Designed miniproteins, single chains, continued (4). Designs and how they scored, part 35

Each design is a single chain, and the fold is of that chain. pLDDT is the mean over its residues in the fold that is shown.

## One batch from the design tools (miniprotein)

Design m13270
Fold by ESMFold2-Fast:
Structure m13270 (fold): chain A 64 residues (1-64)
Amino acid sequence: SSHLQQGQAALDAGDYEKAAEYATKAIEEEPSVEALSLLSEAYEGLGDLERAREAREKALELEE
């Protein structure tokens, strides 16, 4: 999705707050492993390790 692409671009730029925002919008439109993984990486960048872990666990559940 366009939100997923925008989130990835924000993550690559080090804009973790914007990356989390776009990842969340992508998940709201259609949950995906890619969007949840992006959200996890954004939270890691923000230093929110607990939310990062939660997003990663949800991605693993959705994958299998």
Scores: mean pLDDT 85

Design m13271
Fold by ESMFold2-Fast:
Structure m13271 (fold): chain A 56 residues (1-56)
Amino acid sequence: KEQQALEEAKALLEELKNSSLEEQIKALRKLEEELDVELIVENLDDKLVIKDVKPK
């Protein structure tokens, strides 16, 4: 579950890399709700990076 969420979050950010940070954050938040997990994210040089995944 956590590994799957991490992979999907990274794939989502790759697809949205040309989108605004706001759109990327909204997409990650939706994914968190769908997979019932919490994503730990860092903002590095205006790019979001997934650091960890926690179960809810």
Scores: mean pLDDT 76

Design m13272
Fold by ESMFold2-Fast:
Structure m13272 (fold): chain A 72 residues (1-72)
Amino acid sequence: SDLSRRVVELLKRVSELYKKLVEAGGQSEADKIRAEYAPKIAQLAEANDWEGLVKELEELVRELERLLKELE
């Protein structure tokens, strides 16, 4: 339950950051990072690997935040 709440929180954060990145003109960068992370996230979700999902989503959030900062 705690892990599932964390996953939902992280998914909301990813969506927010993706939107901000696209609005800042980084659509190409956003598309590339989504293509890189989406298969791994899907595999972890299918496996019910909640711990792995949290780790991967936290890494994705950090990478999106890094890309946003580079566009400023």
Scores: mean pLDDT 84

Design m13273
Fold by ESMFold2-Fast:
Structure m13273 (fold): chain A 90 residues (1-90)
Amino acid sequence: MELSEEERRLLLHAMETLLQNLIDQLKAGKITVEEAIKIFENNYKLLKPFAPPELQALMDELLNRLKKATSKDEVIQALQEALQRIRELR
């Protein structure tokens, strides 16, 4: 599906907000690593059909990194790196 420029900006903003909130909640100890991964996976599952190929590739890479992470710090790092890359797509 091809997004309008406005829809693309809204989608990127929604993903940035999601990743930032997950980082903040993990750092504050408000959610577990397992909960953070589940929240991300559920949200991405809903957005994936509308995401452009570059965003899909980035989010698929992030999901794989999160599933392989062995520590909270690795999860936070993966989320921070993905957040920075989303900002570069704007």
Scores: mean pLDDT 82

Design m13274
Fold by ESMFold2-Fast:
Structure m13274 (fold): chain A 58 residues (1-58)
Amino acid sequence: SDEERRRAEEERERKESLEALKKVEEARKKDPSIIVSNEDGGLAARALALKLEEEKKK
């Protein structure tokens, strides 16, 4: 059903945000100057995690 699908998408988004936060925390262990707020639902953390992935590609 549409409701079940929406809940699945919501859970997926939450998991992705948590994974992004986890990657940021790992980056913080390496560089404590990295500061990211979780108040925006992890959007900033997710963006930073993607940026770190791109730099890793180099």
Scores: mean pLDDT 67

Design m13275
Fold by ESMFold2-Fast:
Order: C-alpha cells, then sequence, then structure tokens
Structure m13275 (fold): chain A 94 residues (1-94)
C-alpha cells in the first residue's frame, strides 16, 4: 500500500524541525566543529537502533560534568532532529 499522504501540517512541522536543526548545527559549529560529526554519527545510530543509542547517551550524560552535559544535550537535540528529517525524506521518496 502507498504511504499515507503528508498534509500541510506535517510539511510545516518538518520545515520547523529543519529550521531548528540548522540553528542547533550552527551553534555546534561555533562551539566545536567536531561536534557536528558526533551529532551525525549519533543520528545514524538512532536510525539503526534507537534503544541502544538512548542507553549510550544516558550513560555518557550520567558520567559527564555539567558543562559537558550541556554540550551533549545540544548534540542529542541536533542528532534527533537530523534523524527525524532523514526519516521524513525517506517517506517522501516513495
Amino acid sequence: APPPPLDEEDLELIRRIEERLRELEEELRRTDPSLLEVAEELAREILEDPEAAAERVQAELAAADPERQRLLETVVRAAVGRALVEEARRLLER
């Protein structure tokens, strides 16, 4: 069966996620460009095994100091946004 058609509200939500993702990636780039690569790697892990990715992130956050926790939270938000955009693009390619 064909996938259900995306309505205007779904397309607007995807657009807002893409805009927020651009802001988060720009924040990471200003802080440390290597964090963009970490976010891209985490996005791939989320798409392949979201439970394992969540457990790894939780363990790293629990071991991190407050400054590193803030950076990891930004990386996680960027990675989740990227995974959502990638999944939406896969649905649109059919």
Scores: mean pLDDT 78

Design m13276
Fold by ESMFold2-Fast:
Structure m13276 (fold): chain A 69 residues (1-69)
Amino acid sequence: AASVEEIERRGREYLAARSPEQRAVIRGIAEKLIEIGDKWDEALAKIGEALKAGDEEKAKKIRDEFIKE
């Protein structure tokens, strides 16, 4: 059994007992967290590539640009 699929199924069953307004709020929060995570993963990949190339200043700049957003 996939743990993610099981968590999603149980979460869906739990949310079915909530009002439409409560479900909308929870979904909005989840979507924003996923978006932030995706942007962070992209930034980390670029930082890793810069560090492998020995360009620590470029890695720092990428980090600082992400934090500024």
Scores: mean pLDDT 68

Design m13277
Fold by ESMFold2-Fast:
Structure m13277 (fold): chain A 57 residues (1-57)
Amino acid sequence: LSAEERALLQRLVRELEEGRITEEEALARIAREISAAHQAAVTAAFRTHWRDLQARR
């Protein structure tokens, strides 16, 4: 992942944690803004990270 892609994912996670966007909206932005070559890996990483955060809360 590029630095820009990682920064986007961090922002999406924070917005989701703050309740400003839904998981569906976060995934839609990943589909739109992350390159097709990286989309599957990024989506999987995002889902894993988000699940871990929810389990910790």
Scores: mean pLDDT 74

Design m13278
Fold by ESMFold2-Fast:
Structure m13278 (fold): chain A 109 residues (1-109)
Amino acid sequence: MTAEELSRLAAEAAGRLVDAAKQILGPDAKVEPIETRVTDDEAEVRFRVSNGKGQEVDITVRVKAENGKVTVEISVETRGLTPEQRQALLDSAEQVKAEAEKRGRELAK
């Protein structure tokens, strides 16, 4: 995989999680890009999604290519969410991770 392919994969995965967070936090939720870092073997993107009601989600997606294998790490930190809202976001993160890892395997061929 190229650095551009890693960056695109990380951005697409993060975008899906941002959309999931916006569905939970509401249409007026503010999306703030925190960091994008790309190397030859790794891409990391970080976003914050927040609303005016004290609810906040910090999303980190990291995609790494090493020895012909692509791994995806997703971290989600939540504040002010109900247990049900937090679980829905974690379920979305698990699905996004699985789909991103599948796409990474297809791109590594």
Scores: mean pLDDT 83

Design m13279
Fold by ESMFold2-Fast:
Structure m13279 (fold): chain A 62 residues (1-62)
Amino acid sequence: SSMEKLRQENLDYARKRLEELLKQKLITPEAAKQLLETVEELGMSREEIDKMVALIRRVAAK
């Protein structure tokens, strides 16, 4: 279905964003796994994923 495709695209987007945070050492591998599971479970949008990433960057800057 179109909704399944959108969810998969959003999950792939979240994976890429979390990989960026992992490469920059802003999160742990365990945290990245838990966040990806949360994105999948809640069906988070790209906007919600971007807000999550922005919050992680803000916390890491302190």
Scores: mean pLDDT 86

Design m13280
Fold by ESMFold2-Fast:
Structure m13280 (fold): chain A 62 residues (1-62)
Amino acid sequence: SELGEKLGKEVEKEAKELASRLSKEEANEILSERITELVKKYELSDDEAQDVSIGALNGLGE
């Protein structure tokens, strides 16, 4: 969906920034909490939550 793609791109940018400043463990902890908050805030579907998770993984270089 457009929302999932948009949030996924935003989280990818956030993940890249976090990875440049923090350890991988700290970045993953922050991103996990961020994804959980986005899922709750926007009432994301499973597909949209997956788009956001993929964004985080891409940003971390996974």
Scores: mean pLDDT 83

Design m13281
Fold by ESMFold2-Fast:
Structure m13281 (fold): chain A 82 residues (1-82)
Amino acid sequence: GLKEFKVKGYDEKGNLVAEEILELPESTTLEDIAKGLEEAAKIEGNEVTKKEIEGNTLTITFSKPVTAFGKDVYIVKIERIK
């Protein structure tokens, strides 16, 4: 089966600029997602400056914006919904 996560992207001012559903393998943990994002950021010359896991929610803050749908995303929140 697949796990479902709600992904929300926020700009530097805390405005919601992106929202989508992400489907990942049932074995996926929030720590696995965090590690993947940290590795991807490093490859792109970016850095994860803050990582927080609280219950079913992972919050990642980037040192530089990630471009999504023509918007600059500085903070991503990922919540397990299924």
Scores: mean pLDDT 85

Design m13282
Fold by ESMFold2-Fast:
Structure m13282 (fold): chain A 58 residues (1-58)
Amino acid sequence: KLKEAIEALKSPDPVTQLRALAEIYELKDPEAIPALKEALTSPDPRVQAAAKNALEKI
């Protein structure tokens, strides 16, 4: 599950990225930290907010 969520974060589709961020947020696995940091640089403010929330929970 975590590996699939990290791969989905690399998608250019913000809806796919948001679904991946929701899964990562529930898993709270520190292995996702590098991918979450990349998501903070997304031009979509929803993706940025979700990535920030996930990082705060890990």
Scores: mean pLDDT 77

Design m13283
Fold by ESMFold2-Fast:
Structure m13283 (fold): chain A 55 residues (1-55)
Amino acid sequence: ITDEEINKAEKGSTLYGGHIELRHVELAKEKGIKKLLATGSITDEAQKLMKTLGI
């Protein structure tokens, strides 16, 4: 997933990303994204933060 995709997403949306890193999860939370789903790879740090933030 790109930063541009997250920045342009509507608040409360669900986004899919082929690769998700910690920074993408942090940005998604800041933008009010409801859910972020990895369709490919996700880093361990990103997965842990997603669980903590509920996204």
Scores: mean pLDDT 82

Design m13284
Fold by ESMFold2-Fast:
Structure m13284 (fold): chain A 94 residues (1-94)
Amino acid sequence: ADKLIEEGKKAFNDGDYEKAIEYFEKAVESVKDTDPLKAGEAYVLLGLVYYHMGDEEKAEEAYKKGIEYYEEALKKDPSNERAEGLKESLTAVL
């Protein structure tokens, strides 16, 4: 997942939004059942890519998915301050 996220960030920085989306979607798929915190992070990055493309609806959908995964991370570990903070920050801007 970390490698896919890094490759997605590189593609995003290069302006290759389609490749960035592919990498972040693959990152989600690789961790959705094992690491909901990382799945949430990958969805937030997907939302950021869609936002930069001007697709506000897809950006909001991806951000909401990120919140759902952060909530799953909190169910798994209620003391996860990182997941709590990320969920609260994201819900405050949606």
Scores: mean pLDDT 78

Design m13285
Fold by ESMFold2-Fast:
Structure m13285 (fold): chain A 56 residues (1-56)
Amino acid sequence: KVATLSDFLDFQKEINERLLKEGYTPEVLERLRAEEQKRIDEFMENSKKYYEEMKK
């Protein structure tokens, strides 16, 4: 009932494939990292909210 790390790994593989196709340039890498950071922040915020409710 919880997403497995397999889903996360699959997503990362697709990003890597796109990186290879578009070209492994530092600029593209930096942009992708910034976008991933945003997603991580959103996931972390949502997870923290849910986790804090369970903690109490």
Scores: mean pLDDT 68

Design m13286
Fold by ESMFold2-Fast:
Structure m13286 (fold): chain A 80 residues (1-80)
Amino acid sequence: GEELKKFIEKLKKKIEELKEEIKKLEEEIKKLEEEKKKNPEKAKELEEEIKKKKLEIEIKEGMIALLEAMIKWLEEIEKK
């Protein structure tokens, strides 16, 4: 019982870490979008960097969805 609760708490902490990483990536994307508007000459390079960060967000969102599904399944098992 207790070990399963500790494992669920570790998964929840990982989700929070991933959410913080996503927020940082979203802020970085906003800065790159602003730079793209100010400097059209660099638009192609900035767009590629934005695309990479968007892909990182998609991967992290996928990881969160998987971890949330795992937590739900584990919590149902813990109910006996």
Scores: mean pLDDT 87

Design m13288
Fold by ESMFold2-Fast:
Parts: sequence; C-alpha cells; structure tokens
Structure m13288 (fold): chain A 92 residues (1-92)
Amino acid sequence: SKLDKVKAVADRFLGEIARILLEAGVPREEIVKLMTEYYKKIGDAKSVEEVIKAFKEFTEKAIQLAERYDPEAAERVRELANKAFEEMKKIA
C-alpha cells in the first residue's frame, strides 16, 4: 500500500538521521526518546498524511536537538528531511 511505502521511506531516513545525531554527540537516551515518540505516533497512523506529519515533527525536533551539539549535523539532518519529504511526495 502507499501507507506501507511511505512508512518504509520514513523508517530508512529516520535510521540515517539517528546515526547522524549519535555521531554528532547527542546522548543515545535522547535519540531513543525521540524515536519512541515517533513510532508511538505512526503505530496508530491510518493515512499517508498522518505518517508525513509525524515524520515532520520528528525531523523538526531532531534538527533542534542536533543544533545544540553540532550545527553542521543539524544542516545534514535538514537536508535528509527534505530528501525524505520529496520521496514521500512521489508516493503520495
């Protein structure tokens, strides 16, 4: 389904973003908390729009978190988020 395809795209980019956060020095506990909040939201998601909204909230929080440790990492997260949204847009 389109929903499953969008979830797969989000999952791939979420993994890449989490790696960037970890490499930037963000505490693992903060990354796990952010990912847990995301998966809780998408577990109940019934539409592509709900997944995209949850992923947008995740990426906005990830960028803010990264900015506190490494501004260059925050920019990399922003670039990955933009690529993810473009891929999701093609499926939706």
Scores: mean pLDDT 87

Design m13289
Fold by ESMFold2-Fast:
Structure m13289 (fold): chain A 60 residues (1-60)
Amino acid sequence: STVEEINKLAKEFNEAAKAGDIEKAKELKERLVEVASKVSPVVAMVAEKEGDEAIKKAEE
């Protein structure tokens, strides 16, 4: 299920961001946006925006 894939990728993304692994977080964000785009363009846009915010905070 696409929703379960999105949840798993979001969890892995958050873990990478918390660990300060910016490179991995960026890669996971791209994968998350790609999978989200299969659900709707709006979900993909939200995933990109939230991912960018999380990466920005991790870069602190």
Scores: mean pLDDT 79

Design m13290
Fold by ESMFold2-Fast:
Structure m13290 (fold): chain A 55 residues (1-55)
Amino acid sequence: SKEELEEQALEIAILMLEAGISEETVIKTLMEMMGLSEEEARKIVEEAKKILEAK
């Protein structure tokens, strides 16, 4: 489902950001691997950043 895809994308984004990978690279990776639009990928990266900031 779309919800499962978004959850997987969020997990990938968190792991990549924790590994020190740039936001731009994470966005491109989500677009390429999961077929997300740039807007959807950017939203997921913003959510991942907020989760990491609350840690």
Scores: mean pLDDT 84

Design m13291
Fold by ESMFold2-Fast:
Structure m13291 (fold): chain A 72 residues (1-72)
Amino acid sequence: MEARVEALQRRAGELVRRGAELARAQGVEVTDEEVERAQRAAAEAIRRLADAFGEEGIRRAEALLEEEEAQL
């Protein structure tokens, strides 16, 4: 369980980082602090889903990340 949660948290952090890089490339001002804050928020959201719903929470987090990655 925990290893999967940590993997999803890392995946979400990487997705946030990639989104920020794309935004910056298009002239949007995004600070490193905003990226770090968003990464922490994403990690917390995944943890909360796993804590509240267990395996179902993990599946929901996986689905949400797949949807977001498809939009990049």
Scores: mean pLDDT 81

Design m13292
Fold by ESMFold2-Fast:
Structure m13292 (fold): chain A 92 residues (1-92)
Amino acid sequence: VEEEIEKLKEELDKTSKEFVERQKPLNAAIDAKVAALRAAGVERPAPDTPFESLPPELQAIRRETVQSIADALIAIGDKLDELLKALKKLRS
């Protein structure tokens, strides 16, 4: 039982680290795209500008960002479900 608990703890720690490492290049890529648009002279919109009124380039970045976060959350959820199933088997 203790060995199985230690393995589950290691898998949880690994999952947490993998999420952080996956987010780093994604955040850097988004920041680079925003910086490139700024350098190209794309004007910063007003803070309360509706999504549909944003320039197409900024709409694309926002859609990509939201989708990437959603995909990451789904992947974490799937991994947590696997760990929960493993824990449930130990309690059987």
Scores: mean pLDDT 71

Design m13293
Fold by ESMFold2-Fast:
Structure m13293 (fold): chain A 61 residues (1-61)
Amino acid sequence: KEEALEYAAKGGEAFAAGDYEKAAEYYKKVLELEPDNESAREALALVYEKLGKLEEAEKYR
């Protein structure tokens, strides 16, 4: 879906910039549009680990 792809791109850009809070928000939008998107789940788990939110990260693993 076009919108999910755009959010995934923004999430990747935020992650590359070290803005993990913004990256988490964009990947959550991807999962809202595509709940079974495994790549977005894995990315969100990694982002939460970077934020020190280990319980949230485990939820997506």
Scores: mean pLDDT 81

Design m13294
Fold by ESMFold2-Fast:
Structure m13294 (fold): chain A 89 residues (1-89)
Amino acid sequence: MLKELAEKYERIGERKLKLAEETGDKKLYHDAGESYEKAGEAYEKAGDLKKAAEMYRKAAEAYEKAGTEEDKKKAEELKEKAEELEKKA
């Protein structure tokens, strides 16, 4: 269940990111970041630390492009989390 949920959020994040790249819409970058973050959390709970780290890195990139100060702070936190998970994988 958790892995299937993670894959679903990953696909949502990919689609939102593609739309954000096509439109330049900062809200879509934020929404992509949220979807990838949820995918990372679900992969982490499922024990797939490599996939979790990958999702957190994608979320961080999306949040950086969303461009609010809160999103940039979130991106740095998610990069650090991805680095810690990569050390354990």
Scores: mean pLDDT 86

Design m13295
Fold by ESMFold2-Fast:
Structure m13295 (fold): chain A 100 residues (1-100)
Amino acid sequence: SERARELIREGERLLEEGDYEGARRKYEEALRIAEEEKSVEVIKAKKALGKAMIKMGDPKGQKVYEEAEAMESTGLSLRAMSEGDNEKAKKILEESDKKI
């Protein structure tokens, strides 16, 4: 989704300006659009949202970020397994599990 990607970029700009609330709002809208369109941007939007929430001191942000990373790692691991690269799949999952 081009619109979801544009909203992620707008959110990134707001984060750079210190507008964490504005950034969170843009990322929430990007996530909603990406989910409606069943877009690959879902993971990117959710990861960006979690990161913005962490910067705001929102304890929910860490869980949102970890869920996005788990989705990304699962997708990459499944792709690696389909390619017969079991070592790469294992490494992706192990790296995900080490994050607190």
Scores: mean pLDDT 76

Design m13296
Fold by ESMFold2-Fast:
Structure m13296 (fold): chain A 67 residues (1-67)
Amino acid sequence: AAEIRKRIEEISKQIEAGANPEELKKRLDDLILEIGRLLQEGSLTPQEALALLKKIEENLEKIKKQE
């Protein structure tokens, strides 16, 4: 959980810095897949997974708004 939160936060900072939107979207998509895998193996609770996915959704919306 903490490692994924850190990665989401790093991507959020890169969005703010004007990094490549396509690359950032790809990285967020990869994190969605990783969250799903961790949820399946029991390393994340459904509540933790939903919170992380909500943060990813917010970042994807920010990227779209910056384009």
Scores: mean pLDDT 79

Design m13297
Fold by ESMFold2-Fast:
Structure m13297 (fold): chain A 92 residues (1-92)
Amino acid sequence: AYEDFKKGEEAFNKKDYEEAIKYYEEAISKLDEDDPMLAQAYYGLGEAYYKLKDYEKAAEAYKKSAELARKLGMYELAKESEKKAKEAKEKI
């Protein structure tokens, strides 16, 4: 649900990255493949993992965000997510 996504953003802004991950995963579990929010939720998941220095999981989440964003024509998010995935892989 969108509410879980928003709670994920709130937790991230408070630097509670573990809580942000839980809410983004909850949002992902409730969203359909064709919902633009799914790509955004994977991006948020990647950002939270990156802050926790779990670069492998961050890269995977960013890559999933990019794939979903490209399918939906969200080209700006797709480009940003691919850039972030590459940056995360460089940290491994």
Scores: mean pLDDT 88

Design m13298
Fold by ESMFold2-Fast:
Structure m13298 (fold): chain A 80 residues (1-80)
Amino acid sequence: SDGELLKKIFDETVETFEKLGPLSDEDYELLIEIETEVRKLIEEGKYEEAIKLLEEEAERLRESNPKLAEVLERWLEILK
């Protein structure tokens, strides 16, 4: 169910923050923007579009925002 999928994403995000420490304010703002769009796509049943968005954002952010990219890569593992 969408609720189970979103819970897994939430649990993985918490675990990632426990490992890597908290994100910067800038990274949190970006995470909220990405989370909002991903949640919308999942709730609309557009899982392939959510996966594509996460892949593109994780690649884009890997060098500039490595902790944020790690969070997004872990979300991808849940959705794949």
Scores: mean pLDDT 79

Design m13299
Fold by ESMFold2-Fast:
Structure m13299 (fold): chain A 63 residues (1-63)
Amino acid sequence: MKVYKSLKEAEEALKATPKGSKEHLILAFELAWQYRLLGEDKLAEEVLKEAAKAHPHSKLAKV
C-alpha cells in the first residue's frame, strides 16, 4: 500500500507515476483523501477528476 507521511511526498509520487497506470489511480485517491482531511475539497476533487480522465470510469461499485 502507499503510505505517505506528508502531502508533498504523495504529490511527488503522483507526478512521477505515469497516467493510465493502476498506481497513478491509487496515488490519486490517496492524495485526494489527504486533501479532504485538510479541508481542501476543491484540490481533492481536481485530483480525482484527473485520475478519472486517466482511467475510464468503469463499473459503479455500490460498496
Scores: mean pLDDT 67

Design m13300
Fold by ESMFold2-Fast:
Structure m13300 (fold): chain A 88 residues (1-88)
Amino acid sequence: MTKEEVYREAAELNRKSPDDEVVLLFSAPGASEEELLEAAREAAEKAGAEILEVLGVYRVGDTLFLLVRVSTEDPAVREALITLYENS
């Protein structure tokens, strides 16, 4: 799996998500799964959102990519995330 394939998967999961849910992608060079989960929790807390599900962890070389499903009250966030991930 390539980095581009992981970002494409994140975009596609967002396209298939209900209006009250979005999928967030977290990665950082050398970060552990636990560090990525903490970053996801911090991002959700700042947004006033709840983490609903850990969808998967993908390894590309030495980099981990974490996908999580979170609640949202703003359907515009889903469209913004699709655009962001498709252009990454």
Scores: mean pLDDT 79

Design m13301
Fold by ESMFold2-Fast:
Structure m13301 (fold): chain A 63 residues (1-63)
Amino acid sequence: SEEVKKIAREIGEKLRAIGGAFHAYLIKKKEEAGEEVSEEEKKLAEEGLELAEKYGIKLEGLL
């Protein structure tokens, strides 16, 4: 049903938002360690942070 698809999409976006917050934390740790960060990793973190803002997820509580 369309209702189930909507719920599944919203859950998926929230999970991606949480994942993006952890990716942003990992990127920060990589930078502190002097490791190279790929453009792909940076883009995924940025997309996840945008979804976190959309759903009102507080990133400070996840890090």
Scores: mean pLDDT 74

Design m13303
Fold by ESMFold2-Fast:
Structure m13303 (fold): chain A 87 residues (1-87)
Amino acid sequence: SMEEEIKELIKKLEEAKTVEELLEVFKKLASLAAEMAEKLNTEEAKKLLEKIKEIVEEIINTDRNDFEKIKELAKEAVELVKKLLEL
């Protein structure tokens, strides 16, 4: 299921040790979150997706050498994805 795939990606993101690994997993997670929000088709899901997109833009604009900041931003997106799973 999509929920199981998202949970697996969250675990992989927590285990990521490099910016490259973190970004690869995060891209997959963001893609699945967008698909889930589209299928839910609710105002709340759309608002959560817009917040996730804002974090994606912030990660894109972050220095690739700043692993700690990228990981913190990714964790913020994970919390929004968890809220999306509760809908």
Scores: mean pLDDT 84

Design m13304
Fold by ESMFold2-Fast:
Structure m13304 (fold): chain A 84 residues (1-84)
Amino acid sequence: MKDVEELKSLSEEEIKKLIEEEKKKAKELKEKVKKMVKEEEEREKKGIKVPKEEVRKKVVETVTLGLEAAAHSFKARLGEKLLK
């Protein structure tokens, strides 16, 4: 697993920095997802109909960002485990 190999090559101080950076990235991506969801809800509330293809693209993009946020959170947790 790429994340584990990367963490094994780092010093304890570098792992601590990586944990902080990954937590920050996860937070930023979560906020971006919240904004996208809110914009879509407001658009639907206004009765604006969107083509199915456009809805599919937005769902894929939102899910992809959510998965990226989860990956960053997971990497931070792996770093925390390596510090024990």
Scores: mean pLDDT 75

Design m13305
Fold by ESMFold2-Fast:
Structure m13305 (fold): chain A 79 residues (1-79)
Amino acid sequence: NEEYKKKALEHLEKARERIERGDEEGAVEHAKKALEYASKLDEETRRQILNRVGALAQEAEDRGLLRAAAAIREALGSL
């Protein structure tokens, strides 16, 4: 589904923007939305988005946003 893929990618970008400005709650919210849209995609595309969300969790950790990193990893584990 092209629309769900587009929405997942838009929320990934917004999550990154929130991480860059130190907004932990906003980062988690957008990462979770990306995962919700990804759950409606084919397994191959979904896996690529899950990998990108994992990378966002690592970026959050590297920036000291430990609560966001933990919450994003929990959301990944819930899929």
Scores: mean pLDDT 87

Design m13306
Fold by ESMFold2-Fast:
Structure m13306 (fold): chain A 62 residues (1-62)
Amino acid sequence: GGGPLGRGKKLFEQGKYEEAVKHYEEWLAKHPDDKEAWRLLGEAYRKLGETEKADEYFKKAS
């Protein structure tokens, strides 16, 4: 892979959650129906301690 989603996943694995969020949001701006990407965005926000945002994005993933 070579898209924002792939770059975001790599950053998440490196613990760079704020950067991962930016790449996931870039992907989701063009692919709003990608439930997996909404789940990953929720997980990144949970790692940043933003629980309310995480819960909102997990709802979009379901």
Scores: mean pLDDT 85

